# Designed miniproteins, single chains, continued (3): the designs that were tried, part 117

Each design is a single chain, and the fold is of that chain. pLDDT is the mean over its residues in the fold that is shown.

## One batch from the design tools (miniprotein)

Design m11885
Fold by ESMFold2-Fast:
Structure m11885 (fold): chain A 70 residues (1-70)
Amino acid sequence: KVKEEAEKYLQKGREALKNGDYDKAIEYFEKAIKLDPNNPEAYLLLGQAYLKKGDIEKAVEYFNKAAKLR
């Protein structure tokens, strides 16, 4: 159930990214990470959302977190 809920938040986050709503995408990806903190995909998507928002420092931080989970 928890992993299914995390996947639903990842899907909502991807839709928010597609619509240019980067703040909402960040919120959904953070919720996904809270439910499943060991999913590197969630950190990669969060990094992409920050990169789209222009927050390069946070983007790099989350890309590095994703790398450590592999």
Scores: mean pLDDT 84

Design m11886
Fold by ESMFold2-Fast:
Structure m11886 (fold): chain A 62 residues (1-62)
Amino acid sequence: YVGDYLKALVDYPAKSPDDLSFKKGDILRVLEVKEDGKLRVQSLKTGETGWVPAFYLEKVEV
């Protein structure tokens, strides 16, 4: 997962200051993976980083 690109399947509002908000269709790059299934990602649209739940995201084929 680290280094992969993921596409957002739904809109996600940040639930904590450490979370990243995203919109359906946004492309996110994985920077880190936690045991609880959360990913630290960077938005390619805004350049912002934060934690998001993996189950709202789908891997992008290149």
Scores: mean pLDDT 79

Design m11887
Fold by ESMFold2-Fast:
Structure m11887 (fold): chain A 73 residues (1-73)
Amino acid sequence: MADATGTTPLHRAVAAGDLERVRELLEEIRRNGGDVNARTTANPARYTPLDIARALGREDIVEALLEYGADPS
């Protein structure tokens, strides 16, 4: 469910600052399999959802992503 830029619903929910939607999508990824660390393919930026959450200063979303296995490195 990534678009032509590699942007997943999780990237969009994080960019919107929608913590409830982020948690719903993380639970779906956990149950069905998926990549919490999916990177966009937009040149030059290859963002993970965690990169976007950090850029927005949304500590609550950062914590949720890390809880579900986002790579902090």
Scores: mean pLDDT 75

Design m11888
Fold by ESMFold2-Fast:
Structure m11888 (fold): chain A 94 residues (1-94)
Amino acid sequence: SEELNKQLLLAARSGDLDRVKELIAQGADVNAADENGRTPLHLAAEAGHVEVVRFLVEEAGADLDAKDKNGRTPLDLAREMRRDDVAALLEELS
């Protein structure tokens, strides 16, 4: 479980949609948090991976309002990194 969660965080950060889907199907926690409190949705949003963000929210039930250790949501990170497509998607899904 803990190893699956670590692999999910890495796959989300890398934009590997197929690997994200596999890991969630294997029982990885969609809301797993890293050392900074960042979830897969935080990492995908910061990196600008639109299709991973869409899957995590629409199909996997990711928490849109999760806050990292600095109080930032996935939308906050998308805005800070100027991931305009991801920011627009997260605003639509909120």
Scores: mean pLDDT 92

Design m11889
Fold by ESMFold2-Fast:
Structure m11889 (fold): chain A 139 residues (1-139)
Amino acid sequence: SELDKRLLQAAREGNLEEVKKLVEQGADINARDEDGRTPLHLAAEEGHVEVVRFLLEQGAQPLPDKDGNTPLHLAAKNGHLEVVRLLLQDPRVKAGAVNKEGETPLELALRNGHLEIVRLLTTSVPPGVDTSSDTKIKR
C-alpha cells in the first residue's frame, strides 16, 4: 500500500516521528519492498537505533530478505553496534544465519573491522544450537 511504501522510506531515513505516525495510521510493520526488505532491514542497515527499537517494540520480525540478509547481517556489515545489540536481545534472531553468499553477520563484521560487533556475535548462543558439553576445558 501507499502507507507501507512510506513506512519503508521513513525507516530508511531514520524519521522516527513519521514511522510512528504511519504505524498509527495502519501501515504494515512487516511491509516488504521488491527486495523483500522490511522497515527493520532498512533502519538496521542505516543504523537508526531508535527506529529499530520502536519497530521491535511493535512486533517487527527479523526475517531474511531475497538475498538471505537478515537485519543483523546489514547492521553488522555497516558497523552499527547498538543496532546489533538490540537485535541480539530478540530470541527470534539467529546470530549464525547465512545469506545467499554463505556469509554470517560475524564474517561481515570481521571483514569490515568491526571488532566490538565481532565480540557481541561470538558471545551469543543462537536458538536451537545443541550445547552438548564436551569441552576439554572444564569451567
Scores: mean pLDDT 85

Design m11890
Fold by ESMFold2-Fast:
Parts: structure tokens; C-alpha cells; sequence
Structure m11890 (fold): chain A 82 residues (1-82)
């Protein structure tokens, strides 16, 4: 199972409460839980924290769409989430 770029953009936009093109850490965690469940996966809180640290390497506390798209592309093809 995988998502198209349009589906990922739609999901990101639904969690972008501020409409500013970024989501904060709590929003990102909820978005990732929802998306990964749609892929048939159940990430732990530790796995979600690792994904958060990976995508927010700059430590600015927000995730933009390109960062989210890159993470989801990896997770759709990453066997370690199985």
C-alpha cells in the first residue's frame, strides 16, 4: 500500500490547522499515526519520536510539506516499519 503525492498533500493540509504550510509536533504525530495505520502499520511512540527527530533536523519545531513527503516516501518503502 502507498499514497500518491496528491493524497499526502490532502492529508497534510487537513492537519495544517494554521494554514501556513507547516504543522507542529503534536499535529505531525497524529498525522503519521493516521497515515501509517492506513498502510497497515502501528508505530510505537518511540518510532514516532524517531521520525520526528529525523524530519526536524533543524530543530525549529515544525514540519513542512516537503519534509513530510520525504518521510512518507521512505516509510512506504521501508521494511523496518512492518
Amino acid sequence: AHFSEAELRDAFTRFDKDGNGTIDFPEFVLLMKAMLRDLGQNPTEAELQDMLNEVDADGNGTIDFPEFLTMMARKMTDPVLS
Scores: mean pLDDT 71

Design m11891
Fold by ESMFold2-Fast:
Formats: C-alpha cells, sequence, structure tokens
Structure m11891 (fold): chain A 90 residues (1-90)
C-alpha cells in the first residue's frame, strides 16, 4: 500500500467511525487495524489515534475490537506507537 493509498484509507476509516451504524464503525476499526501493519510509523500512529477513540464507542463490540487492535500495537517496533498504545489502555 502506497502512502497516498494509506492516507485515503485513514480518511475513509476516520469518516466511517462517525457513522450512526455500529456495524459500519466496527468495519472502520477492522480497517484501521490493517493499517497498523503499514511500514510508515506515521500511518500507524494516526491509525492508532483513531482506534484509541473507538475504545470509548457506545457499542460494546466496537469497543472490544478497538481494544484488541490497540493491544497488538503494544508489540509495534516503533517506541512512539507502543507508548501511545500503553497510554490509551489506561
Amino acid sequence: MSRAEAEAALREAERLLEDPDPEVRLRAVERLGELLAHPDPAVRLRALEAIARATEDPDPRVREAALQVLGRALSDPDPAVRELALEALK
């Protein structure tokens, strides 16, 4: 995935996190989780910030998915990504 494709995917997923349908928001969290595999740490950090917001979602399935994805970020090679994940899990 190119940086431009990742940027477009981030914008789309961030938009979908505002959708009134929890199924749409759940798919957005899944898409953001895929972006945590991107080689650019700036893309991973932005995806993680959106995932951290989803941990406060009113739907318990969306919250659970976000927490699982956030937990995976604790193993990220970039220390800034790991630190953000740790702070978000408090």
Scores: mean pLDDT 83

Design m11892
Fold by ESMFold2-Fast:
Structure m11892 (fold): chain A 100 residues (1-100)
Amino acid sequence: SEEQKKLNRELLDAAGAGRLDMVKELIEKGADPNAVADEIDPRGETALHIAARNGNLEIVRLLLEHGADVTAKDKDGRTALDIAEEYGNEEIVALLREAA
C-alpha cells in the first residue's frame, strides 16, 4: 500500500539520521525492517546497511531483534557486515558475525 511505502521510506530516513526512537516507533507501526527504497536510493540499501555504515550499534541491535536479514545485499553485492568492515565499525562487525 502507499501507507506501507511511506512507513518504509520513513524507516530508511530515520536509520540514516540515527534516530533510534523513531526507528523503533516506525517498526512498531508496521514498517518493514527489510525494505529498500529503490525509487529513492540507487544503492538498494536496507536500514541495516545504513546503520552499519553510520556506526549506529543501537539501531543495528534493534533491527536484528525485529527480523532484519543479515544476508541482504545492496546493489553492489555488499552485506551489512561488508559495509561495517569497510567503515571500521568494529563493534557492529562483531555483532553481525554473531548474528550470521
Scores: mean pLDDT 86

Design m11893
Fold by ESMFold2-Fast:
Structure m11893 (fold): chain A 151 residues (1-151)
Amino acid sequence: SMQEIRDELLRLYEEKRYLELLDRAVELLRTESDDRLLEILAGVFPVLTRFLELLKEYGLEKALEYLDKQVELFKKNPSMEGLVELGLLAVYLARLGEFEKALEILEVMREVYGKEYPELVKRTLLATAEIAEERGELEVAEKLRRMAEEL
């Protein structure tokens, strides 16, 4: 059920199993509708949830304005929770075809945590590269794979 998936994500979050949390949430972002994502992810990922709410109510421009503010807050006060949220947002933006903004976020993640948590940053880069390749954005996919190889 949707509740069982949410309870699984919350448990992974509480146990600080961030790599498994990222992998599971990325799978959901790739397979589930926006409405189902809002139902499943509400109360797990506050920044991603708010982004999806703004996207639904006001459109992409307003959602991206909110995201830009969250990226700046992350740069000033980095956290593992913030890193996971930005990673999921980059994957979701790739799903929308917004590869320029996804790359910008992934570069911030690499600069802030690429040395301390290379595995999480690398996993997000590779997930985004797979979506780019599936959408025919081969130059973007190659750039993302090279960034992952440098970690």
Scores: mean pLDDT 89

Design m11894
Fold by ESMFold2-Fast:
Structure m11894 (fold): chain A 105 residues (1-105)
Amino acid sequence: ALAAGADPNAKDARGETLLHKAARAGDLARVRELLAAGADVNAKDLWGRTPLHLAARSGHLEIVELLLAAGADPAAKDIFGYTPLDLARDNGHEEIAELLERALA
């Protein structure tokens, strides 16, 4: 649960928001809570990675679907030029790759 007065868009020393951490961890309930609290779905960490990049890399299909429904940019590139689709493919997450390909069409 978010503490009273917590800023959902605060960044740590790595540029990560709580939404980045929840997306990487597969915490669907936390992702819903943070989006409802006004978290920026397209926030970038120090490597240019969005929560969508981290969910796709980690194989969290339901979180990828939720982030896309919330307006996540499926074409966002990190500082190395990788999209969420590239990370899903590199990590063998075929169903996520198909979903992201459809979102990019």
Scores: mean pLDDT 87

Design m11895
Fold by ESMFold2-Fast:
Structure m11895 (fold): chain A 89 residues (1-89)
Amino acid sequence: MEKLVEIFKGKDDAFYEEFFKYLDRDGNGTITFEEFKYVIGDLLKALGENPTDEELEALFKRADKDGNGTIDYEEFKAFIDELIKENEP
């Protein structure tokens, strides 16, 4: 989790938009749990983390404010901003 925050810390909205579009390969404007699991799980592994399916599900549910099973850009940005705030003094 901390490693994911390091990627986004100090980045602008353009970086967030690019990353969201990268996650949303199908261009539907939302991220499914499967897309999230593959991309975020792979990213965290590349950063030396070993997230469990339970940890990835908890992260996804935290981002999915509406509980509709998908994450839109506003939910994604809010989620990352929240993680950054939790990891700053």
Scores: mean pLDDT 73

Design m11896
Fold by ESMFold2-Fast:
Structure m11896 (fold): chain A 97 residues (1-97)
Amino acid sequence: MSPAHLAALNNEPIPDSEDVNARNEFGETPLHLAARYRRFSMIEELLAKGADPNARNKYGLTPQDLLDLNPRPLEEILAFQKKNKDKLPYPVDFKQK
């Protein structure tokens, strides 16, 4: 992770010299991390510094997608992971005995 990723994760000021579009091992930019943790001041700072709001992580999600999924972050992240692993339209067929 870049210093900009750590700043977004820790809600610290982003260094002006850093690449705000750098990607971590999950293909996520600092803007993805700020959106996931609902750090609105950090989102505004990153966008002002030229962060790409259309960048997609390894799951094909933009920062806006993460923000939309994140009013109840743990339950919705778990539901999203279940959806990505589910090969059938029926929840009943997903690991039910």
Scores: mean pLDDT 63

Design m11897
Fold by ESMFold2-Fast:
Structure m11897 (fold): chain A 63 residues (1-63)
Amino acid sequence: MVGEKYKALVDYEAVTPEELSLKKGDVVEVLEFTEGALVKVKNLKTGEEGLIPRSYLKYLEPV
């Protein structure tokens, strides 16, 4: 879970300064699970960190 990679399923625009904007197909690494529906991730393309709703992410298979 933490340290695992996910792919953005759709474009997402940050609503608050704590949230991260993503483009569909961006790969993110999970840094932390938060209360409720948000996870803290790092966008591997931009290096930016922030919160995003879990429902917008697809788990990428290891291997």
Scores: mean pLDDT 73

Design m11898
Fold by ESMFold2-Fast:
Structure m11898 (fold): chain A 78 residues (1-78)
Amino acid sequence: SPALEREQRFRQRVIDVFKEQLELTTGDKAFAERVAEAMEKLSPEKLRQFLQELTDLLKAGDRQKYKELLEKLISEVG
């Protein structure tokens, strides 16, 4: 389905952009690659939930919980 292909391309683009931003902000390419690989293993629903939780933590300014959430993702699905 063209709609499914568009959804898959959009999901991959979101992950790729996030990886690039994470590499830029942390200076840790290996960490950014591990996070991106873990995100690719998530279902579309779980990825949306994860990105929403990250966004909420950024809005709250909770940098420690933001980092812990990324590390937890790697531990649980990497």
Scores: mean pLDDT 83

Design m11899
Fold by ESMFold2-Fast:
Structure m11899 (fold): chain A 71 residues (1-71)
Amino acid sequence: LTPLEKAVLLAIYKNGGVASPADLAKVAAQAPTPEALGEAVRRLIEKGYIRNEDGRLVLTEKGLKVAKELL
């Protein structure tokens, strides 16, 4: 995982395992562009660590396990 992907996973985890794009504002500050943040989110979905539910980002079981290891 890239540092930005790890930051996204941790942010969702600390937000109770579910986050809107607005809840990721603190991670957006670490991204050089909004596109970089969007790419990190897409890669995490492709890898099966998060999924989209009605515009919200939700940790999968796999993502939860990895996020706990990042603490």
Scores: mean pLDDT 79

Design m11900
Fold by ESMFold2-Fast:
Structure m11900 (fold): chain A 55 residues (1-55)
Amino acid sequence: MEAVAVKDFESDAPALLSFKKGEVLTILEEKEGFYLVQSPSGRRGLVGSDYVEKL
């Protein structure tokens, strides 16, 4: 399942994924308030569900 980032997010935390508004991410798992996602470059991490919109 794909989602698009609706806001920019940057973090140095290894568990969190940094992304820019408009990036398409693949949702791997849904968690309470967060999604485990994969970027097109193969990076995985958690994103806040309020930062992405499901496609």
Scores: mean pLDDT 79

Design m11901
Fold by ESMFold2-Fast:
Structure m11901 (fold): chain A 124 residues (1-124)
Amino acid sequence: AMTPLHEAARAGDLERVRRLLAEGADVNAKDDNGNTPLHLAAEYGTLEIVRLLLEAGADVNAKDKNGNTPLHLAARNGDLEIVRLLLEAGADPLAKDNNGKTPLDLAKEAGHEELAELLEEAIK
């Protein structure tokens, strides 16, 4: 089930994320789709929430029910700064979703050329 931390991460509510983490919210809780709060922060593009969740011990390589990591979602979305932050936190750029696609494949399919170049450097 979706937790309050999932809702705050999806909404981009930075102050609510800070409050919930301070209250001991489970940073790695999974919703009905297998998404952690970090998946939702990466998908909806709030850099500071991604940072707070990683500092709170979020699993950077958690997979949803489709095999997507947060890095897959950020790459599909074209968010260069979130992709950089996830890679710095130890995200696996070679992780494959259930269709066999890497974050690089999703960036290329979405037309994010600069981001694709960054991911190609990360896998060298």
Scores: mean pLDDT 90

Design m11902
Fold by ESMFold2-Fast:
Structure m11902 (fold): chain A 61 residues (1-61)
Amino acid sequence: LVGELVRAVKDVKSDAPFMLSLKKGEVVEVLKEVGEDLVLVRSLTTGREGYVGKSVLEKVE
């Protein structure tokens, strides 16, 4: 996962300052895996970094 491009499978909204909101289809780069359920990512669209749940991401082929 680290260094891979992944895509949001659905819209994700978060009110937490460390969590990243994503639109369905948005592509992000995985910077770090944090535990089983979270990854630190950087949005390629906005350049913003934040944590996202692994379950809402899929690998870009």
Scores: mean pLDDT 77

Design m11903
Fold by ESMFold2-Fast:
Structure m11903 (fold): chain A 81 residues (1-81)
Amino acid sequence: MEKIVIVVHDESEVIENFLKMVKESFPDAEIIVIDANSKDKTTELLKKLAEEYGIELIEAPSIEEAQEIARKEAKEGAIVL
């Protein structure tokens, strides 16, 4: 089963459509979203989408930390978008 990791920062206008596209492309994948300290409504929207689509949400304090988490997941075989 594929594992997909997505790093987001201030993407509230596009994130829902992007996650729908990812879910359609990889319907059996485990999706993990890492929010890199977003200051818009991205974090709030991601919490709603996590409940609706069964997505794991990780909140990172910075873009650098989010990228580090994504790199560790990629080393474990995850697809990073």
Scores: mean pLDDT 77

Design m11904
Fold by ESMFold2-Fast:
Structure m11904 (fold): chain A 82 residues (1-82)
Amino acid sequence: KDELLEEVFKKFDKDGDGYLDPEELKELAEAFGLKPGSKEEADFVEKLLSEGDKDGSGRIDLEEFKAYFKDLSEEELLKLLS
């Protein structure tokens, strides 16, 4: 499961800096089926940053990402990789 979380993180880490910024988190929200530019997309990004961003950087690192999405099933993670 941790391998799948790492692969999802790498897929959305477009610049390869080891962090997901708000624009990359919007792409992740779209992969979950949320409409681009919707309130649901904005709420997803805000909630993830509020609950997942433990160091207050305004970005999500790999450890924070794994902690936040630990309860996702392998099937959901595989869907994000498709």
Scores: mean pLDDT 76

Design m11905
Fold by ESMFold2-Fast:
Structure m11905 (fold): chain A 76 residues (1-76)
Amino acid sequence: VPEEVFEAEVLLALGLIYYEISKLSTDKNEQIKALEKAKQLFEEAARLARDVDPGLAETAENYAKEAQKEIEKLKK
């Protein structure tokens, strides 16, 4: 397995953890920070996976888009 795939998988997993933290938080500022961190991790995972695992890259991109939508809802 290429190093980039392993690193992308780890970043995706960390992003999912931060995404779940945002769902468990009751403070809006903490929710936004967790979602912003999740989005950054998903975007980095997608970048690393793009040329070596397109399916993983697409999954990470979709999670990043979902995190962005939730950030926008919380900032309204």
Scores: mean pLDDT 85

Design m11906
Fold by ESMFold2-Fast:
Structure m11906 (fold): chain A 61 residues (1-61)
Amino acid sequence: MEPVFRLYTVEEGDTFYKIAERFKTPKEYWELLKKANGLEDPNDIRPGQEVFVYAGEEDTS
């Protein structure tokens, strides 16, 4: 199973951790998600920015 990511437009008051929690992101994927967005600091996101968010897992069976 591979994680599936979607684009999400950051809103005012959003943080990386709030977004990850809102989309029920497993902690195992948090570093992969940061890497997918090119973030060195998980708090380096801005309102109106498009970021990848966790959208589930692909079933490869």
Scores: mean pLDDT 74

Design m11907
Fold by ESMFold2-Fast:
Structure m11907 (fold): chain A 113 residues (1-113)
Amino acid sequence: PAPSAELSERLLRAAREGRHEEITGLVLSGADVNAKDAKGRTPLHLAAEEGHVGSARLLLSFGADVTAKDDKGRTPLDIAKEKGHEELAKILQKYLENPQLQAEEKAKFLAEL
């Protein structure tokens, strides 16, 4: 496998596990924040499935696509709602309603790195 594929697999796992430091290190090492697994799920989908609010915010700050759909046509918001992660669903909904919020938060976050 290409080195980028290994970074993407590690990022997907780190997002599922809520490992903030690993997410940051992997993205800064060139991992694609919007990488998809075999089911079309991005790191943001996996963080939403597990209810990792902090990891989801971190991924959004790195430019994760809040509108991305998995192979079943579900967004991260759809998954968070299905799993009952109310706080995370509210955050994802705000980013969907206000795309400029993601650009603003990304610029702020990257300036602090």
Scores: mean pLDDT 82

Design m11908
Fold by ESMFold2-Fast:
Structure m11908 (fold): chain A 72 residues (1-72)
Amino acid sequence: SREELREELLKTIGEILRVIGDIIELERELEELKKNNGDEEKIKELEEEIKKLEEELEKLREKLKELDNRLK
């Protein structure tokens, strides 16, 4: 039970780090496109993708808090 919760906690931390990495990568692409007067449609697409990842990150952070509280 407690070991299963610890495993779920570590898995959730791993998912958080992955999503943060994805956001950083997309923010880099967005910055490069803006710097080079890139396609406005592509810029909008990247901004929407970043927004979705930020929403996923919020859900994962809430899950992490719940798991941490259950381990106390």
Scores: mean pLDDT 86

Design m11909
Fold by ESMFold2-Fast:
Order: sequence, then C-alpha cells, then structure tokens
Structure m11909 (fold): chain A 65 residues (1-65)
Amino acid sequence: SFEVLARAIEDYEAKTPEELSIKKGDLLLITEQVDETHYLAKNLKTGEEGKVPKTVLEALSVTHK
C-alpha cells in the first residue's frame, strides 16, 4: 500500500462532501494520489479521511534521490 506522512501547512475547509477539513499543524497519512492536484489523506488526530489539495500539505517522508 502507498502511505506518506504529511503535515498541514495551512487551514483548509472542505468544499465538497468528498473533501477533508484540516487545521495547520495536523498530521495526515496520504493514502492515494486522486489526481494531479489532490491527495486522499487520513487525519491522524480525528481519524477522518477525504480528499485534500496538494498545496495545503507538506510531505514529510518523500525524499528526492
């Protein structure tokens, strides 16, 4: 399975029922890349899962080689 630890760098409020609301500083687990602009992620604080824009997350376990 694909899993990447990420941190919310900004507050984000869900625009649709498929999206996840997050607060700056929340830790999330990215489970899938939905499209070029969105991830499917789980908020580790609340256990809620949903779609979030890539621009509001900072990946913590992805490294460039």
Scores: mean pLDDT 78

Design m11910
Fold by ESMFold2-Fast:
Structure m11910 (fold): chain A 98 residues (1-98)
Amino acid sequence: MAEKLVEEAKEYLSKGDYEKALKLYKEALEILKKELGEDHPKVAEVLIEIAGIYLLKGDYKKAAELLEEAAKIYAKALGEDHPLAVQAKELAKLLASE
C-alpha cells in the first residue's frame, strides 16, 4: 500500500501537482511509520521526497526541517557517520543558511 502511494505521488510530482504529491507522500509516511516504525530508513526516504517538493515550492525552511528529521532517522538506524545521515544533515544546514 505505501509503495503504491509513493509511486502515485511521484507521478503527480512529475506533472507539477505538488499538493496532490504532498498528500500522497504524507499518507505513505503514516502507513510506513505504523508498519515499520518511526525510525525506519524508508520513513527518512519519504521525508526527503517531501523536502524536495518544499524546495521546488521555495519553502527552504520547511525543506531544511524535513531533511534534519530524515538525518536523525538515518543516524539512529544506520549510524551518525553513514553517508545518508551526513548528506541529509549537510543539505539541511545549507538550506537553513539561505
Scores: mean pLDDT 86

Design m11911
Fold by ESMFold2-Fast:
Structure m11911 (fold): chain A 60 residues (1-60)
Amino acid sequence: GPKLAVALKDVATDHPYFLSYKKGDTLEILKEVDDDWVLARSLETGKVGYVGKGNLKIVE
């Protein structure tokens, strides 16, 4: 199934490569880019962008 995560804080950005999200939002992890960053899709907004791993709780 999809690898899911929950956002631990609000992030608002106008940058086209980074994902904006709110604390408690559910994100689908599409790819782990490196040790610090993932490419994710917001299940709330449908938008895709890069997210810092430290801002996420991975759901098993």
Scores: mean pLDDT 84

Design m11912
Fold by ESMFold2-Fast:
Structure m11912 (fold): chain A 130 residues (1-130)
Amino acid sequence: LDDLDVNARDSYGRTPLHYAAAAGDLDLVKWLLEKGADVNARDNYGYTPLHLAARNGHLEVVKFLVEKGADVNAKDNYGDTPLHLAARNGHREVVDFLLSKGADPNAKNNEGLTAQDIMAANPNARRPQI
């Protein structure tokens, strides 16, 4: 069984690119995209590889995915964009990069929150409420 389908999905709907991006494995991300991996693949939760890289603060993977056509404004099933996930987890350099590449700072998730609202929340910044 030597046929690797780079777009094969597991029980979570995740492709190899989702896991490479989540792990910050830039070399594997590059290899998978060269083999035709879908840069905008969505798992069962609506996460793209860019969502997972941004959530985990993997700046170089985020940069490479955006260069290869990742949708910086993709929304997961929660209405969160990669910008929301980077903001929620305090990854400032990822936030600044995504904003520089056309991430919408006014995009609201299903809770009505922007990335700025998430960053401004005190003292419970992990689950902002409005």
Scores: mean pLDDT 86

Design m11913
Fold by ESMFold2-Fast:
Structure m11913 (fold): chain A 152 residues (1-152)
Amino acid sequence: SEAEKLIEKARELEKEGRLKEAAELYNKAGNLYFKEGDLLLAQVLYNKALELDPNFAEAWANLGLVLFKQGYYEEAKKYFEKALELDPNFAEAWANLGLLLFKQGKYEEAKEYFEKALELDPNFKLAWENLGLLLEKQGKLEEAKEYFEKAA
């Protein structure tokens, strides 16, 4: 599989002492398993990436997403906050914190975080979509349509 090829190449890079490059390939392999719904293999691979590069903001955020999918919201929050400590311009991590707050019913705080993600990346469709869903939850259906049009 593509994931197995990435893992084998990552192991070769790791043996060469190219630890940050190996971490990037372990993270990419983890993303493939996450997409397939294999959260356990994704978690193992993201942890391996962080073992090799503890400053890898994307891998911290990806571990946060694994925990979020499992319902461990407090732990997920800590991982997203760690990603933002390392990279405060990481629009995806802002949006993931917004989504977590949205799931907890903290709609005003969720809105601020989605707006921060869009300030950093105005083309971030997921943030537009989630702001639309938030407006629907508040009964603001016409305003929600405008936000969904921005996501399209």
Scores: mean pLDDT 89

Design m11914
Fold by ESMFold2-Fast:
Structure m11914 (fold): chain A 51 residues (1-51)
Amino acid sequence: MSIARALARALAAGARITASQDELARGLGVSRATVSRALRRLEAEGVFERR
């Protein structure tokens, strides 16, 4: 299962990526590095903007 797609679905459901990377890692059952990579990928694809 793709962590990037899981995060994209959460955003579509009205969730906001204002939670810490640790909290997202806990919810997804993955490492913080995996969450960081997924967020970076979503930013590159234009799905998520941090700034």
Scores: mean pLDDT 63

Design m11915
Fold by ESMFold2-Fast:
Structure m11915 (fold): chain A 107 residues (1-107)
Amino acid sequence: GPAPAPETPLHIAARAGDVERVRELLAAGADVNARSGPRGLTPLHLAARMGLAEVVRVLLEAGADPQARDADGRTPLDLARESLSDPSNPASREELQEVIEILEGAN
C-alpha cells in the first residue's frame, strides 16, 4: 500500500522548537499545513503537543489552520490538552497551558 507522507523539514523544525528554522522554511515557501505520518499531523499539531508556544505563534501568523484534524479527528488544541495528562511528555504544564491559551484565541 502507499507509504505515509514523510515529515517535511517544517515538521522537523516545529517539533524541535527551532523557531529560526521555522521562520526560514516558511519564508522559502514551505507548506504551513503539510500533513505527514500515518496520523496526518501538521506542523501545528507537533508544536502544540510539545508545548512550543513561540513556534505555535509563528505557524498561526503564517496561516496554519488551528482547526486541522489528524486521522483521529484531533485538532492541535486537542493534542495540547491531552499532553497535560501525559507524564511522558517533556513539556511543562506551564508551557502547555500557554499553547492552549494561544490556540483557544485562534479558534
Scores: mean pLDDT 85

Design m11916
Fold by ESMFold2-Fast:
Structure m11916 (fold): chain A 90 residues (1-90)
Amino acid sequence: EEELKAAEEIIKKNPNDATAYVQLGLLYLERGEYEKAIEAFEKALKIDPNAPFVPAVYEMLALAYSKLGDTEKAEEYRKKAEEVQKKMLS
């Protein structure tokens, strides 16, 4: 709860802090709030689509969609994570 509030306070003061949205998404994912986790991760990707966290965020989106039973979206994001990871290594 304290960690969630800290992330929300950072976002309120700096709405372009992509890392704070990643942290918020991870906290929601840990709590089983998968729809909120997806929304937070989508915000992070929109703010900084080229950040080092992007492959990890795609993996977390795949996990969240899998938990919601959306197997097509889960597979789609898993493939995106692999593709972005390969491009970052090149």
Scores: mean pLDDT 82

Design m11917
Fold by ESMFold2-Fast:
Structure m11917 (fold): chain A 60 residues (1-60)
Amino acid sequence: MVGALYRAVRDWTGLDPEELSLRKGEVVEVLEEVDDDWVRARSLATGREGLVPKSVLEPL
């Protein structure tokens, strides 16, 4: 998973500043698996990094 590209399956709005808000179809690179449910990812469109639930991502 780390270093692979994923796509947001739906819009996701982070509640905390550390969470990365995504729009459906936005492509991210997974930088770190934080736990079983969360990753740290970087948006390829904006370069922003943050925590994202694995459930909102699909392999590209």
Scores: mean pLDDT 83

